# Designed miniproteins, single chains, continued (5): the designs that were tried, part 94

Each design is a single chain, and the fold is of that chain. pLDDT is the mean over its residues in the fold that is shown.

## One batch from the design tools (miniprotein)

Design m19257
Fold by ESMFold2-Fast:
Structure m19257 (fold): chain A 55 residues (1-55)
Amino acid sequence: MPVVALKDTKAAGRKVIDIPKGTVAELLRESEDGWALVIYNGERVMVGSSYFRKL
């Protein structure tokens, strides 16, 4: 499910990755504590779900 970043944020994968505002990513899973697992640039990363809007 596609999501778009509402503001510049950071994601945690194998390293910390900067995600610019307006970046489109694929949502894989959303957790109960406000974290989302997304695919960004081919990598699975954890982001704050409140920083993204579902498309």
Scores: mean pLDDT 76

Design m19258
Fold by ESMFold2-Fast:
Structure m19258 (fold): chain A 57 residues (1-57)
Amino acid sequence: MDLEESARVGAEAGGVSVEAARRAIVALGKLMDGEEEAQGSPEAARAGGRLAASGPL
């Protein structure tokens, strides 16, 4: 389940169980409502907003 993968990241970061990570996802959903720019990305949108995909080769 995709939820389990997302929960693992949250659990590791917070040092909590998968169940606790689920609650964190719900809380994140509230914040994402105000910070849509970071929605749908694993922090890459916030930190990778500097054209990380492209580079002066």
Scores: mean pLDDT 59

Design m19259
Fold by ESMFold2-Fast:
Structure m19259 (fold): chain A 61 residues (1-61)
Amino acid sequence: PRLTDEERVEVAKYARDAVDGKNAEESLKKIREILERAGVDADSVEAQLKAAIDYNRALAA
């Protein structure tokens, strides 16, 4: 992968925040920006995170 270790840590942090419902839209946007700059497939990662967010929201409802 083209991500540096620091970028991977940032992506992991935002991914956890998004799944946990902490600023989900902002966190997804930050992840997409990092992945896009690195030339990584942001669409696949974003789709997986959105599915996890939807699942967590359904559990919280």
Scores: mean pLDDT 72

Design m19260
Fold by ESMFold2-Fast:
Structure m19260 (fold): chain A 65 residues (1-65)
Amino acid sequence: PEKAVELYLKALELDPSDAEAWKELSKLIVRHPVDKAKVLELADRALELNPNLVDAQNLKKLLSA
């Protein structure tokens, strides 16, 4: 449900380098529309802290297209 997207976005605001949260959010975004600007902002911050976050890289690429 939409609440799951909101919970993972809040988790990523507190810890942008949480790889598990990025993985779960990427699965939810495929099924539910989200605020692309918010996700891109969080992905940019996450990748500055940890460039090896594959799921954050993939989401940034997907949402930037």
Scores: mean pLDDT 77

Design m19261
Fold by ESMFold2-Fast:
Structure m19261 (fold): chain A 80 residues (1-80)
Amino acid sequence: SKEQKEKEFYKLYEEFNKLMTEIIEMILNGEPVEEILKRIEEAEKKIREMEEIAKDNPDMLEYAEILRENLEKLRESVLK
C-alpha cells in the first residue's frame, strides 16, 4: 500500500541520517579515509533502497536525489 511504502521510505531516511551523522563524526575525529568511505557506501545503499521504493512516486524520487547530492558533497570533501 502507499502508506506502507511511505513508512519504509521514512525508516530508510532515518537510517540514512544516522549514517550521515556517523560519517561527519568520523571525519571530525580524523578516522582513516578507507573506513569513512565504507560508511559512505552504506549510506549510498540506503539511497538506492529509497529510490527503489520511490520508483512510482516523482516527489519521493526528488527527495532521494537531494539526499544523494548531499552524500556526494560529503564524499568530495573526504577525497580532497
Scores: mean pLDDT 86

Design m19262
Fold by ESMFold2-Fast:
Structure m19262 (fold): chain A 73 residues (1-73)
Amino acid sequence: MSIEEVKKKYPDYEIYKSKTTGPDPNLTEKTDHPFIKLVHALGGKFANVDGVGVGLIPKSLLDKVPSEFEKIE
């Protein structure tokens, strides 16, 4: 699934990636990783899109997003 498809599927969410974490196709919802833990702590969802780990953060919670998150356009 592409980033464009994710944006269409989750219109009430913003898509973020970690500024410090490179592409890793082995990252899943269940992986013990700091970025994934932060996404879950924010009430978000994790997805791996073509080897890129992304966080889906509810638009109502964008003021809580850490500075280490980078918005995907």
Scores: mean pLDDT 76

Design m19263
Fold by ESMFold2-Fast:
Structure m19263 (fold): chain A 100 residues (1-100)
Amino acid sequence: SLEEVLEEARRRLRELERELSALVTQDPDNAVARQLALMVRELIDMIERKEPVEVLREALEKARAQLEAIRATTDLSPELAALVDELLALVDELIAALRA
């Protein structure tokens, strides 16, 4: 069900938030890591607030565009690049699930 998909997504987003928060703690000046942590937190909050599917889809499509831009234009550490790629894959899975 959509509820089960969103619950699993929330779990995966919380894991990504923990990993990004660890990177921010290690390097507080890393603007990209801070931006990604904020993005993940907003997506978690939207799911927890049970925002309408249309609102969540719009936020996910915006997040995808931002992640693609970061991946294309920023020299990322291997650790941060892996987290961006994992978050992109999750966002794409969620967009596909919400388009049904």
Scores: mean pLDDT 87

Design m19264
Fold by ESMFold2-Fast:
Structure m19264 (fold): chain A 68 residues (1-68)
Amino acid sequence: SPEEAGERARNAAREAGLTDEQIDRVAKAASTGDPALAAQVANEAGRESGLTPDQTARVAREAMEAAS
């Protein structure tokens, strides 16, 4: 469901240490059911926060899978 997708993505983003605003963006993208959009938003948020490539990839994968 969109709610479950949003919560999964939110949890992954929070664990990675993203800001509340970035967590909200990632969760909203995942809740749309568009995996490509979810991955794009997660990658953008990771870059903004200065996450490592590995941390960013993990958040993007979780958001994409949640949206699928």
Scores: mean pLDDT 85

Design m19265
Fold by ESMFold2-Fast:
Structure m19265 (fold): chain A 83 residues (1-83)
Amino acid sequence: SEKAKKAREEAIKKLREAIKTAKTGTIEEAQKKTGEALEVTLQAAGLVGGPAIEAADLVLRGYEEPEKMVEYLEEALKILEEL
């Protein structure tokens, strides 16, 4: 559906912003951006189901484990891009 497509595109956009901030910014800014990415990825998961739920779990893990944030967020991005 168009709504699911837009939710996926927004989640991909926010994940890319979170990954960039995690690589170049402060831990505080990276956590803030990952929280924003989590919100939109959860919205996408609610509309798409299946692999998008796994992507949302990975974003949540990145938020909870800042040392592994980039690894979790990049895996979540890969899942959403392959939808």
Scores: mean pLDDT 88

Design m19266
Fold by ESMFold2-Fast:
Structure m19266 (fold): chain A 86 residues (1-86)
Amino acid sequence: SAALKEAALAALEELKRVAEKTARADEILGQIDAAMEALEAGDYDAAKRHLEAAANLVRAYGSPEDAAAGERLASEAMRHIDALAA
């Protein structure tokens, strides 16, 4: 579904804004960009792996508030990707 893909990409764009505030911004943004590229290619397994890596890094290097926002956004993106993969 185009709507599910757009929703996943929107959540990933918001996750990039959270990532920019972390001590490892470039590394996390690289994982999010890889997830977005995989999602556009229809490689949902790769998209989920990169998203999980990004979420773990936001948790490790973000403030408590940014870690909480990152977890919410990553969960939202993951739900949309799982729906696309079904």
Scores: mean pLDDT 89

Design m19267
Fold by ESMFold2-Fast:
Structure m19267 (fold): chain A 72 residues (1-72)
Amino acid sequence: SEKVAKEVEKELKKVGVNDAKIETGKNSVTVTFPEDLTPDSPAVNAVMKVAKKYGGTVEVDFENKTVTITLN
């Protein structure tokens, strides 16, 4: 999951997000954002792009401002 976390960090920096908290778990990467998320947020799209590349499932929690990638 370290490769997935590094790609997430790289893609977030491309869309101007340098202050998101990225945490790795067992087969998961969780990103916590300092600002409110919407379905059309560039940050959400960046995380979803990485998840699709690695065959992961994405869960977005708009209330807690988190996006979680689960790897199978």
Scores: mean pLDDT 80

Design m19268
Fold by ESMFold2-Fast:
Structure m19268 (fold): chain A 68 residues (1-68)
Amino acid sequence: SAVEQLRAEAAASTDPRRRRILEIAAGIASLPDDADVELAAKVAGNSRGLSEEETQEVLDLARQARAQ
């Protein structure tokens, strides 16, 4: 699945920041079909201290995974 691909990319990443972004995106992509993924990304970004750019990347990755 696309979520498994995100987790595999996270595990293969040597950059802790990239790993964190991919793990958060995989978590959000795994939410129920009726979940507000935009809100989930904003909440995760705020709680995890992500920048606006990093939060947008998480949202984009999660949306792409859910579209597959």
Scores: mean pLDDT 84

Design m19269
Fold by ESMFold2-Fast:
Structure m19269 (fold): chain A 76 residues (1-76)
Amino acid sequence: SQFSQLMVISAGASSLGQEASDRTGDDRLRDLSQQINDNIRNGQVDVDVTRQTLRMVTSLGDQQARQLLQQLDQTV
């Protein structure tokens, strides 16, 4: 389902955001990644938070984040 695809993309965004936060020390990426994880735990997807996280990680040169961002835009 479209919702299941969004859940997978959001989980990927959270993982990449956490890794990027650990490398850069950017607390915004940590906070966004935690928001995504909390939303997933509650059975929710916040597309805007997911997109923001992927855009930030993509701006750091992350190719996997760029691919997930493209998948997000094709899914919504």
Scores: mean pLDDT 88

Design m19270
Fold by ESMFold2-Fast:
Structure m19270 (fold): chain A 93 residues (1-93)
Amino acid sequence: MSDDELVELYESLPEEVRKEFDEAVEKAIEENDTVEEAAKALAEELKKILSKVENLTEEKKEALLKIAAKRIALAFNADEEEVFEILKKYFEE
């Protein structure tokens, strides 16, 4: 999925959901010292946030996890794909 497609899917979410998502990502980065702890904390918060969204497709869920992984990877200087796999693992638990 292209970065443009990720942005379009993200912008299709209700404004309050996007705000909660952005705040959850920032909090996970600020309150955790490792990629694994940040991804685990964020996955639990995303489960709660995304449960409020009607008609949330698997494509939108994956897009949001990729956006979150990209932000965590940038903050911790880590590999985006590795962060995505960790985040997905905790999100699917």
Scores: mean pLDDT 80

Design m19271
Fold by ESMFold2-Fast:
Structure m19271 (fold): chain A 82 residues (1-82)
Amino acid sequence: DLLERLKRDFPEWSEEEIRRKIAEAERREEWSRFVTELIERYKAGEISLAEAEERAREWGRETGDLARAEDAIAALRRFAAQ
C-alpha cells in the first residue's frame, strides 16, 4: 500500500497531503506510460507523427489535462527531429 509506505517514510506529512501527492504521482505515471507508448508506436512505424499528435490531443480532451497533452506533443516532435 503506497499510502502506508509514504506515511512511514514521511511521518511529517498529513494523510490528506499524502493522498494528494499519490493522486498526482499516479496521473504523472499514466501520462508517462501514454507518451512512451505513443513514441514507441511512432518509432515502430505503426502510426504517423500527425496521428500520434492527434492521439495526444484526444488524451488531453478525455482527461482534461491539456498541459500534459501539449508536453506529449512536444516530446513526439523532439523525438521526430532526431
Scores: mean pLDDT 78

Design m19272
Fold by ESMFold2-Fast:
Structure m19272 (fold): chain A 80 residues (1-80)
Amino acid sequence: MDEVDELIKELSKQDLSNKKELLQVSLELSKGLQKIQEKKLEEREKTDPEAAEKARERLERAKPYSEATEKGLKEEIEKL
């Protein structure tokens, strides 16, 4: 999946030995993956609406988890 591969490549250019940069990379990865999933859902809705509906339901169930992860990462970054 090219978009995910590109996201990983961009984030891997960060200095992961620095804790703040590592946390920022993790936050950007979480947000980036969510955007990629939303974009692919929109593309799928044009070709297969039924499959898109099921994918949307899965994303809705995962949303509380991703929001909690982003909040935790932001709190850790603010402590640095």
Scores: mean pLDDT 73

Design m19273
Fold by ESMFold2-Fast:
Structure m19273 (fold): chain A 53 residues (1-53)
Amino acid sequence: SLMDKVEEAERKLRKRGITPTVNDGELIERLLTEEKLSVDEAVERVIEEIKKR
């Protein structure tokens, strides 16, 4: 399900030392549903956005 994919992406972020925020979870959901990215692609996109902050 979509929620299982979001949870997997958030788990992968935690393994990389990142605590996902609610906004990060919402971004993951949009990347999976609107941009049709894989879980791994969504994780890399979120990390890229965090590095720009």
Scores: mean pLDDT 83

Design m19274
Fold by ESMFold2-Fast:
Structure m19274 (fold): chain A 59 residues (1-59)
Amino acid sequence: LKPGDKVEVISGPLKGKTGVVLGVSEGATPLDGSRRLALIELEDGSRVGVPASWLRKIP
């Protein structure tokens, strides 16, 4: 995933939403979730951080 990628949420409470990647953080979140966190902007303009593993790149 890279900033500007169009993505669909495929897991978690936002499943079925689409958005655009604003940024990706590689962090050692201690012992929980994905090793990568993506900040996305949803179609409604909301910005949310989700595990990168919840996202699928779409055309």
Scores: mean pLDDT 73

Design m19275
Fold by ESMFold2-Fast:
Structure m19275 (fold): chain A 71 residues (1-71)
Amino acid sequence: SMEDEQELYEEFRKVLERYRALRAAGVPDDEIRTFFLKEVNKVIEKAEEKGFTLDEIARILQRAVDEVRAA
């Protein structure tokens, strides 16, 4: 549903915004990478459980990346 797509978008955006905040705070790259991979994987698993396709997940993730990068 559109509501589930919006939730997925917001979850990816939240992870990306926290990634940026950790980098700005000077957290070591290895710790940031571990955080990012763990959180992204959790969001992907939730999306798969809701029946999202890989194309849908990729599109929503790209939208979140583009918006966070532009901010």
Scores: mean pLDDT 85

Design m19276
Fold by ESMFold2-Fast:
Structure m19276 (fold): chain A 93 residues (1-93)
Amino acid sequence: SIEDRLNQTLGLLDQASAQFEALGDTQTARLLRGQKQNFEDLLNDPNITELDFQMAIGSLLVYLSVQIRFTENPKVKALLEDLADGLAAIENS
């Protein structure tokens, strides 16, 4: 269901933000918490559509692909790639 995929997305964003915080990348952790809030808002929208979810997750994946391309820190890059892979798996489920 769309609710299950939203909850999975929230879980991945929460995990990723905690990992970036632990790494000392507070700025990326804050950005991911902001993205988590956007998906929480979708979960709480009674008029949410499949298209709304697909557009939101697709936009986040595009954003992450840009960050991955310009990230020089290999630990940060690996965490971003792991998050992007997890999100892509949810989008394709």
Scores: mean pLDDT 88

Design m19277
Fold by ESMFold2-Fast:
Structure m19277 (fold): chain A 75 residues (1-75)
Amino acid sequence: LEGQEDALLAHAAEVAGPETQKAIRDALKRATSPEEVDRAAEEVRQKALENGASKIFADALARGVRTLGLRRLEE
């Protein structure tokens, strides 16, 4: 899980900047239910677009947040 989060954060910083990377960290820490994970993923997607990421990269970051957030709920 730690390695997967580090990879997601590194990718976010590269394609969408440090503000999007911070948003991902905050979203994963905050989300405690599947609905909160979905909301967090949408917030990250919008933040990535605001910081210059393409739609495809913003969608990929959002999917990463959903995948990792749901895995955290299983643990």
Scores: mean pLDDT 77

Design m19278
Fold by ESMFold2-Fast:
Structure m19278 (fold): chain A 70 residues (1-70)
Amino acid sequence: SEEEEIERLEEEVKEVAKKSLEELKEALFKYMLEAAKLSGTPQEVVEERLKELEKIPDEKLEEIAKEALK
């Protein structure tokens, strides 16, 4: 039935969206680590930055992604 198919599609879209957010978080972590290495930033400062990234709520991460895509 069409209703069952729509529910399945909604679940798939939610899973894909969740995966995209995880990929975005990993990309941001990678970017921060590489930038820190290039800047000669001490490891202690890098650890602080990673903790700051963990504190970013998913909603704010989506905003950053939208701004970057402009």
Scores: mean pLDDT 66

Design m19279
Fold by ESMFold2-Fast:
Structure m19279 (fold): chain A 71 residues (1-71)
Amino acid sequence: SAEELRANAERAIDAVLAFAESKGIDTTPARAAYEAAEDPVLALKRAVNAVMSQLTDEEQQELETAIAKAL
């Protein structure tokens, strides 16, 4: 259902933002992108991309693992 998709996206975004904050990244742009979008899957993808662009290759792999664990 749309509610289940939203709940999954919220768990994933929480993991993404928590990881980013642990690395000292400003999560304001990613949060704004998520809140502005009506499609939770698209919103999550945009937020992930915004955070990923600020991470090293190793940190990107860590984030992918964190997202997988949150889902």
Scores: mean pLDDT 79

Design m19280
Fold by ESMFold2-Fast:
Structure m19280 (fold): chain A 81 residues (1-81)
Amino acid sequence: ALTAEEILAEVKAMIDAGVPFDELVRRLREMVERVASAEELRELARGLRKYAETLDPETRTLLLIAAGEAERLAEEMERRE
């Protein structure tokens, strides 16, 4: 399973490489689905929000949406525990 740290590192690498937003979103969604725990998803959401603060408004908005999706998935996992 992927950790929040591994996903955050990959997202940073993709943004630094200038990967198109549609590809970034697709890959991020694929990685989020490979996270095994609600705790890791919440940590990912926190990391994405903090990283977003250092970026331009368009990229920031994209990462904040992704963070919200990760947190929603974490809540869904917790409701089934």
Scores: mean pLDDT 81

Design m19281
Fold by ESMFold2-Fast:
Structure m19281 (fold): chain A 66 residues (1-66)
Amino acid sequence: MTPEQKRGVAQRTADLLLAKGVEHAEEGARNARESAQLHEKSGDIDATEVARAVAEALEQRVAEAR
């Protein structure tokens, strides 16, 4: 998976969760951070980077919505 593809997946996921409400975006960010830690421990670099990008995109959107 390319960095561009990872970014696209993260942005789309973040937009879908934010559309359900800020609370869903905050929960999604926490879940994505947990997923990133689990994937990092398993050695799945691509999954770790995607999960981290999702968390960052959601965290940014939540901060902007405040």
Scores: mean pLDDT 79

Design m19282
Fold by ESMFold2-Fast:
Structure m19282 (fold): chain A 78 residues (1-78)
Amino acid sequence: SSYEELARILGEILKQELIKAGVPEEDAERVAEAFVEAFLRGGLEAGRQAAIEVLKSLDLPEEVKARAIEIVESIRFA
């Protein structure tokens, strides 16, 4: 469906932006997967919350975590 396609596109964009911010690829993929799964069940806000919870659980420098959370919070589809 177009909604599932949107979720996949947003997840891939999120993954790439997290990698650029310094999140390891494996961790960025885990965050993006959590986002997509929650997005499909409960929409954009559910996706953001799931992604942020995964990010909080990761052993990353605080500056990288803060930037990653900002990226997740900046996700929009207009």
Scores: mean pLDDT 86

Design m19283
Fold by ESMFold2-Fast:
Structure m19283 (fold): chain A 92 residues (1-92)
Amino acid sequence: RQQQIDDDVRIALIQIVLAVTIIYAKNHPDASDEEVAEIARRTAEIIARLISQLSPEGQKAALKEVDAGLQKLATVNPRLAEEIRRELERLL
C-alpha cells in the first residue's frame, strides 16, 4: 500500500539523518556546547517532522529506530545524543 511505502521511506530518511549525525560527531569531537545544541535542535526538528507524517504503526517503528540511533550516537557524543532526545521529547 502507498502508506506503507511512504512510512518505509520516511523511516529510511530518519536512519540517514541519524547516520549523518553520527559521522558529524566522529569528525567534530571538539564541537562546542553551542554547536552541539544547534545541531541537536535542527536534527530533532527534521526527525520530528518526519515522525509526524507517519501512520501510528510507522511512528512506533520510527521511535525504535531513533532509540537505536541515539544509543549509537551516545557512544561517540553522549551530550549530542541527550540533547537530541530532549528536543524530540519537547517536539513530540
Scores: mean pLDDT 86

Design m19284
Fold by ESMFold2-Fast:
Structure m19284 (fold): chain A 94 residues (1-94)
Amino acid sequence: SKALEEVEREVVEQIERYLARAEAELRREGRLETVEVDGVPVPTPASMREILRLALEMAEREGADEAVIAALKGMLTADEEWADKFAELLRKKA
């Protein structure tokens, strides 16, 4: 539905904002490690995990939407059921 699509967009925008803030913070602290892939700097897997962890910490501290927290936690922990829980939370907001 349109309402579900709008909620999904808002949640994705919040996730992207937290990830961007976490990456900027790690870069500021000198903790962001990158490798060049075809001339483009890309975070290492270890640095990507650190970005996700810090983004989750920021989201929890700031009282972000449950869907945002569930998505970040699922991505970090690779929980099998996180995608289903995330979809359910989006439907509840719509």
Scores: mean pLDDT 78

Design m19285
Fold by ESMFold2-Fast:
Order: C-alpha cells, then sequence, then structure tokens
Structure m19285 (fold): chain A 68 residues (1-68)
C-alpha cells in the first residue's frame, strides 16, 4: 500500500536485473522489506530459490494487503 515502498522495490529490481545477479536482488529485496517493517515477507523471501518464487511471494503478500 505504501507507494514509496513500491517505488523502492521496483528500483532494486531494475538495478539487479540489469546485472543478472538473482541472489543479490533477493538479498536487496529482503533488506528493503525489513527496513519497511515487513519482516514476515522478508523471512518468506529467504526461502525463495529463484526470482520467480520471490516475486510470487511478494505478489501474494501485497495482493493480500491490497497494494495499488
Amino acid sequence: MDPSLAASLVAVMLRHMLSGDEEALIEALIEVLKENGLDELAERLKSATSLKEAFKLIDEYFGEESLL
């Protein structure tokens, strides 16, 4: 629901996708989520083995939270 959080997540994704480092992207996403108090989602992302799984977990969480 926070547009600032959404913008931060998008910026992190774009930076790391361009580098091709999926592990670094997942770690950066976990950090941003923890900084914004989303510890539960951050813990879920730690179990993700790929970007596809990480994005699925994010979509499920924010779909539940009615993210824009």
Scores: mean pLDDT 69

Design m19286
Fold by ESMFold2-Fast:
Structure m19286 (fold): chain A 64 residues (1-64)
Amino acid sequence: STELQRQISRLEVLIEASETLLRMYLFISQKTGEAPDQALIAKNEAVRAELEAELAALRAQLQA
């Protein structure tokens, strides 16, 4: 459906945004000399994994 395709596209954008956010955070940590917060990194990776799982589920529904 059109709505399902729209949800898939939005999740793809959010996954890319999550990856960009992590890269920016690591860049800032490198520039400031502060060690990156591993708990914050893990939280961001967990959110991205959840978005990827949702994307996979929606793609499976689209193929059904």
Scores: mean pLDDT 85

Design m19287
Fold by ESMFold2-Fast:
Structure m19287 (fold): chain A 68 residues (1-68)
Amino acid sequence: ATLTQEQAINLLVGAVKPEFKQDEALQQALWELLKHSGFNKDKLLKAVEIIQNSQSGEEAARLLKELL
């Protein structure tokens, strides 16, 4: 299944913990994921799980790059 761009952005933004919102590496990784995922729902849900289970923005960014 494919999400709309708005749905994909809202899903990822909603998953980012407040302490991660200023992390440049995470912001870059999310942008790359959005561009390369084709808004694929399964990939985006995996990204949400990675963000929620990560201890830092840098860890989340590293793991998200593996989804590309």
Scores: mean pLDDT 78

Design m19288
Fold by ESMFold2-Fast:
Structure m19288 (fold): chain A 82 residues (1-82)
Amino acid sequence: MDLEELIKKANEALEKLLKNPSEENIEELARAAAEVAKYLHETYGLSYDGILEGLRLGLLESGLSEEQAEKIVEKVRELLGV
């Protein structure tokens, strides 16, 4: 799966979450974001801390609350083991 496809899946999960802020949709977005983060780290050598800060800012810019953004970032950290 290429980066473009991974980003598309993450954006679809984000749209679902914005329409229905359920725990299931939070977990779906976290899983999709973790796959993007892993790809960026493994393919381009980007740090997980940098990727996750970028994710946090992007979620806030997309209209999520600080609490929702932090919860998603924390779940992504757990999925990545960092």
Scores: mean pLDDT 85

Design m19289
Fold by ESMFold2-Fast:
Parts: sequence; structure tokens; C-alpha cells
Structure m19289 (fold): chain A 89 residues (1-89)
Amino acid sequence: PKELVDEIIERFRKKLEEAAEILKKMGYEVDPAFLEAQVYSAAASEARRLGLPKELVDELFDKAYEYSLKAGVDPEVVRDEYERERARL
């Protein structure tokens, strides 16, 4: 269900934003697109673990892939990882 997915996304976003604030205080630059890619990747894995529909899990992985590309990650590296994740049941 969408509400559960939204809760999962928000939970991981909060945790990753807290980690990003620590990195910023240490003088590191945090790419917002890379942060979002990590949020959606973690949410997709959690949704799959909970047995949510594959269509919904795939949508979350698609979002993670889109944000990874926006963050400048090598498309071929991201594509290989993305294809492996989508192939899982």
C-alpha cells in the first residue's frame, strides 16, 4: 500500500539526512540526488523484504536508478546493480 511505502521512504530519508548532517559538519559536501538514490534503494529493499508487490518494489528501484544518474554515478555500473536487484523475486 502507498501509505506504508511513504512511511518506509520517510523513515530512511530521516536516517540518511541525519548521517548527511554529520558529514556536512565535518566539511563534506553531500549531493542531494545521491542521498535520494540511497533512500529509494533502501526503501525498495525493505519493501521487497516485507513481501510488497513486485510492481511497487520495481517503481522504487526505478527512482533509485534515476537519482543515481542525476548524481553522476556511472550509468553502466548503476545499470548492472539495478538489473540484479530487479531480477530478484
Scores: mean pLDDT 77

Design m19290
Fold by ESMFold2-Fast:
Structure m19290 (fold): chain A 81 residues (1-81)
Amino acid sequence: GPVKLKPVIERELERLNRELERARRELADDPEKLFEVEVELGVKEVALAVVGVVSQKEKWSEEEVIEELARILGIPKGSLR
């Protein structure tokens, strides 16, 4: 059946939050680099929210959702299946 977007998006948001926490620990002594990472992760979070709204409104296929999520997150499509 079609992918259930809410669980997928929530899982990826949890992953972004873990990456942010890791960046805050690893880049504590590099505030400029940390800021760049926080901005990048924030952009990805907003993009995930947009995919959630647009895919429901436009009734995207599972493949279209997976492809756009993979593009936004910079990961292979296979990681989301």
Scores: mean pLDDT 75

Design m19291
Fold by ESMFold2-Fast:
Structure m19291 (fold): chain A 87 residues (1-87)
Amino acid sequence: SSEEEALKKAIELLRKALEEGRKEGVAESALEYGELVIEAMEALLNKDEEKLKEIIKKLAEKLGAKDLEKFEKDLLKQIKELAEAVK
């Protein structure tokens, strides 16, 4: 599907961005955030709803998000926007 292929491209581009970011000295906390976003995208690609919810919870806790439902919706929207950008 076009959505599946877009997610695969988004994962590849984000992995490359994290490699470049590490080389440029981007903060480890930002790199860790990017790795968790990749894990969330991989869970979506694999249709692993349980894994996706676990990763979203972990990410929200690390960022101190008070509203888990809002955080989940915002993150999923950002992932969709990133996937659309790579079509």
Scores: mean pLDDT 82

Design m19292
Fold by ESMFold2-Fast:
Structure m19292 (fold): chain A 79 residues (1-79)
Amino acid sequence: MYTVHLVVEVPPEKIDEVSKAARDAAEKEGATAHTVRVDDNTLAVSIDSPTKEQALRAADAAAEAIEKAGGKVVRRTFH
């Protein structure tokens, strides 16, 4: 299992929209995504996949969807 973690800054009023956009984008690429609200302006996204290629593709799709929905990806970690 490969995991990509994204830390996202998001206006409080857009947190549900950004969270949904991230999950939908990652799941469309065949990955599993979980989102956790860390504080009023911060969302953590965890993207899990059985392959490295799929995890990275899903993370790229999620990051694009997040930014389009008004969030900003401030950290990306792979392990």
Scores: mean pLDDT 85

Design m19293
Fold by ESMFold2-Fast:
Structure m19293 (fold): chain A 84 residues (1-84)
Amino acid sequence: MAALRAEFAALKAEYDEIYTELKNEKDEKKQIILRFRLLAIQGGLYYIARVAEKRGDHSLAAEAMAAFEEASAQIKKLTEEIKK
């Protein structure tokens, strides 16, 4: 559980760093690559939520699922912005 929570914290930090980089990026090709990196982290957050639930860590499962839903909404918005 402690190790899984550390992995969650690391993925959340990596997501925030890449999201900030993407918002400041001017190169369209790099924007596309950074968006796909965010999608990979989104999948990792969902995986952590599922593993936490199976281990009975319902608090971590809820936190990871909330982070996954937030990431999903942000990535969807960014995908629409890139299409402009």
Scores: mean pLDDT 81

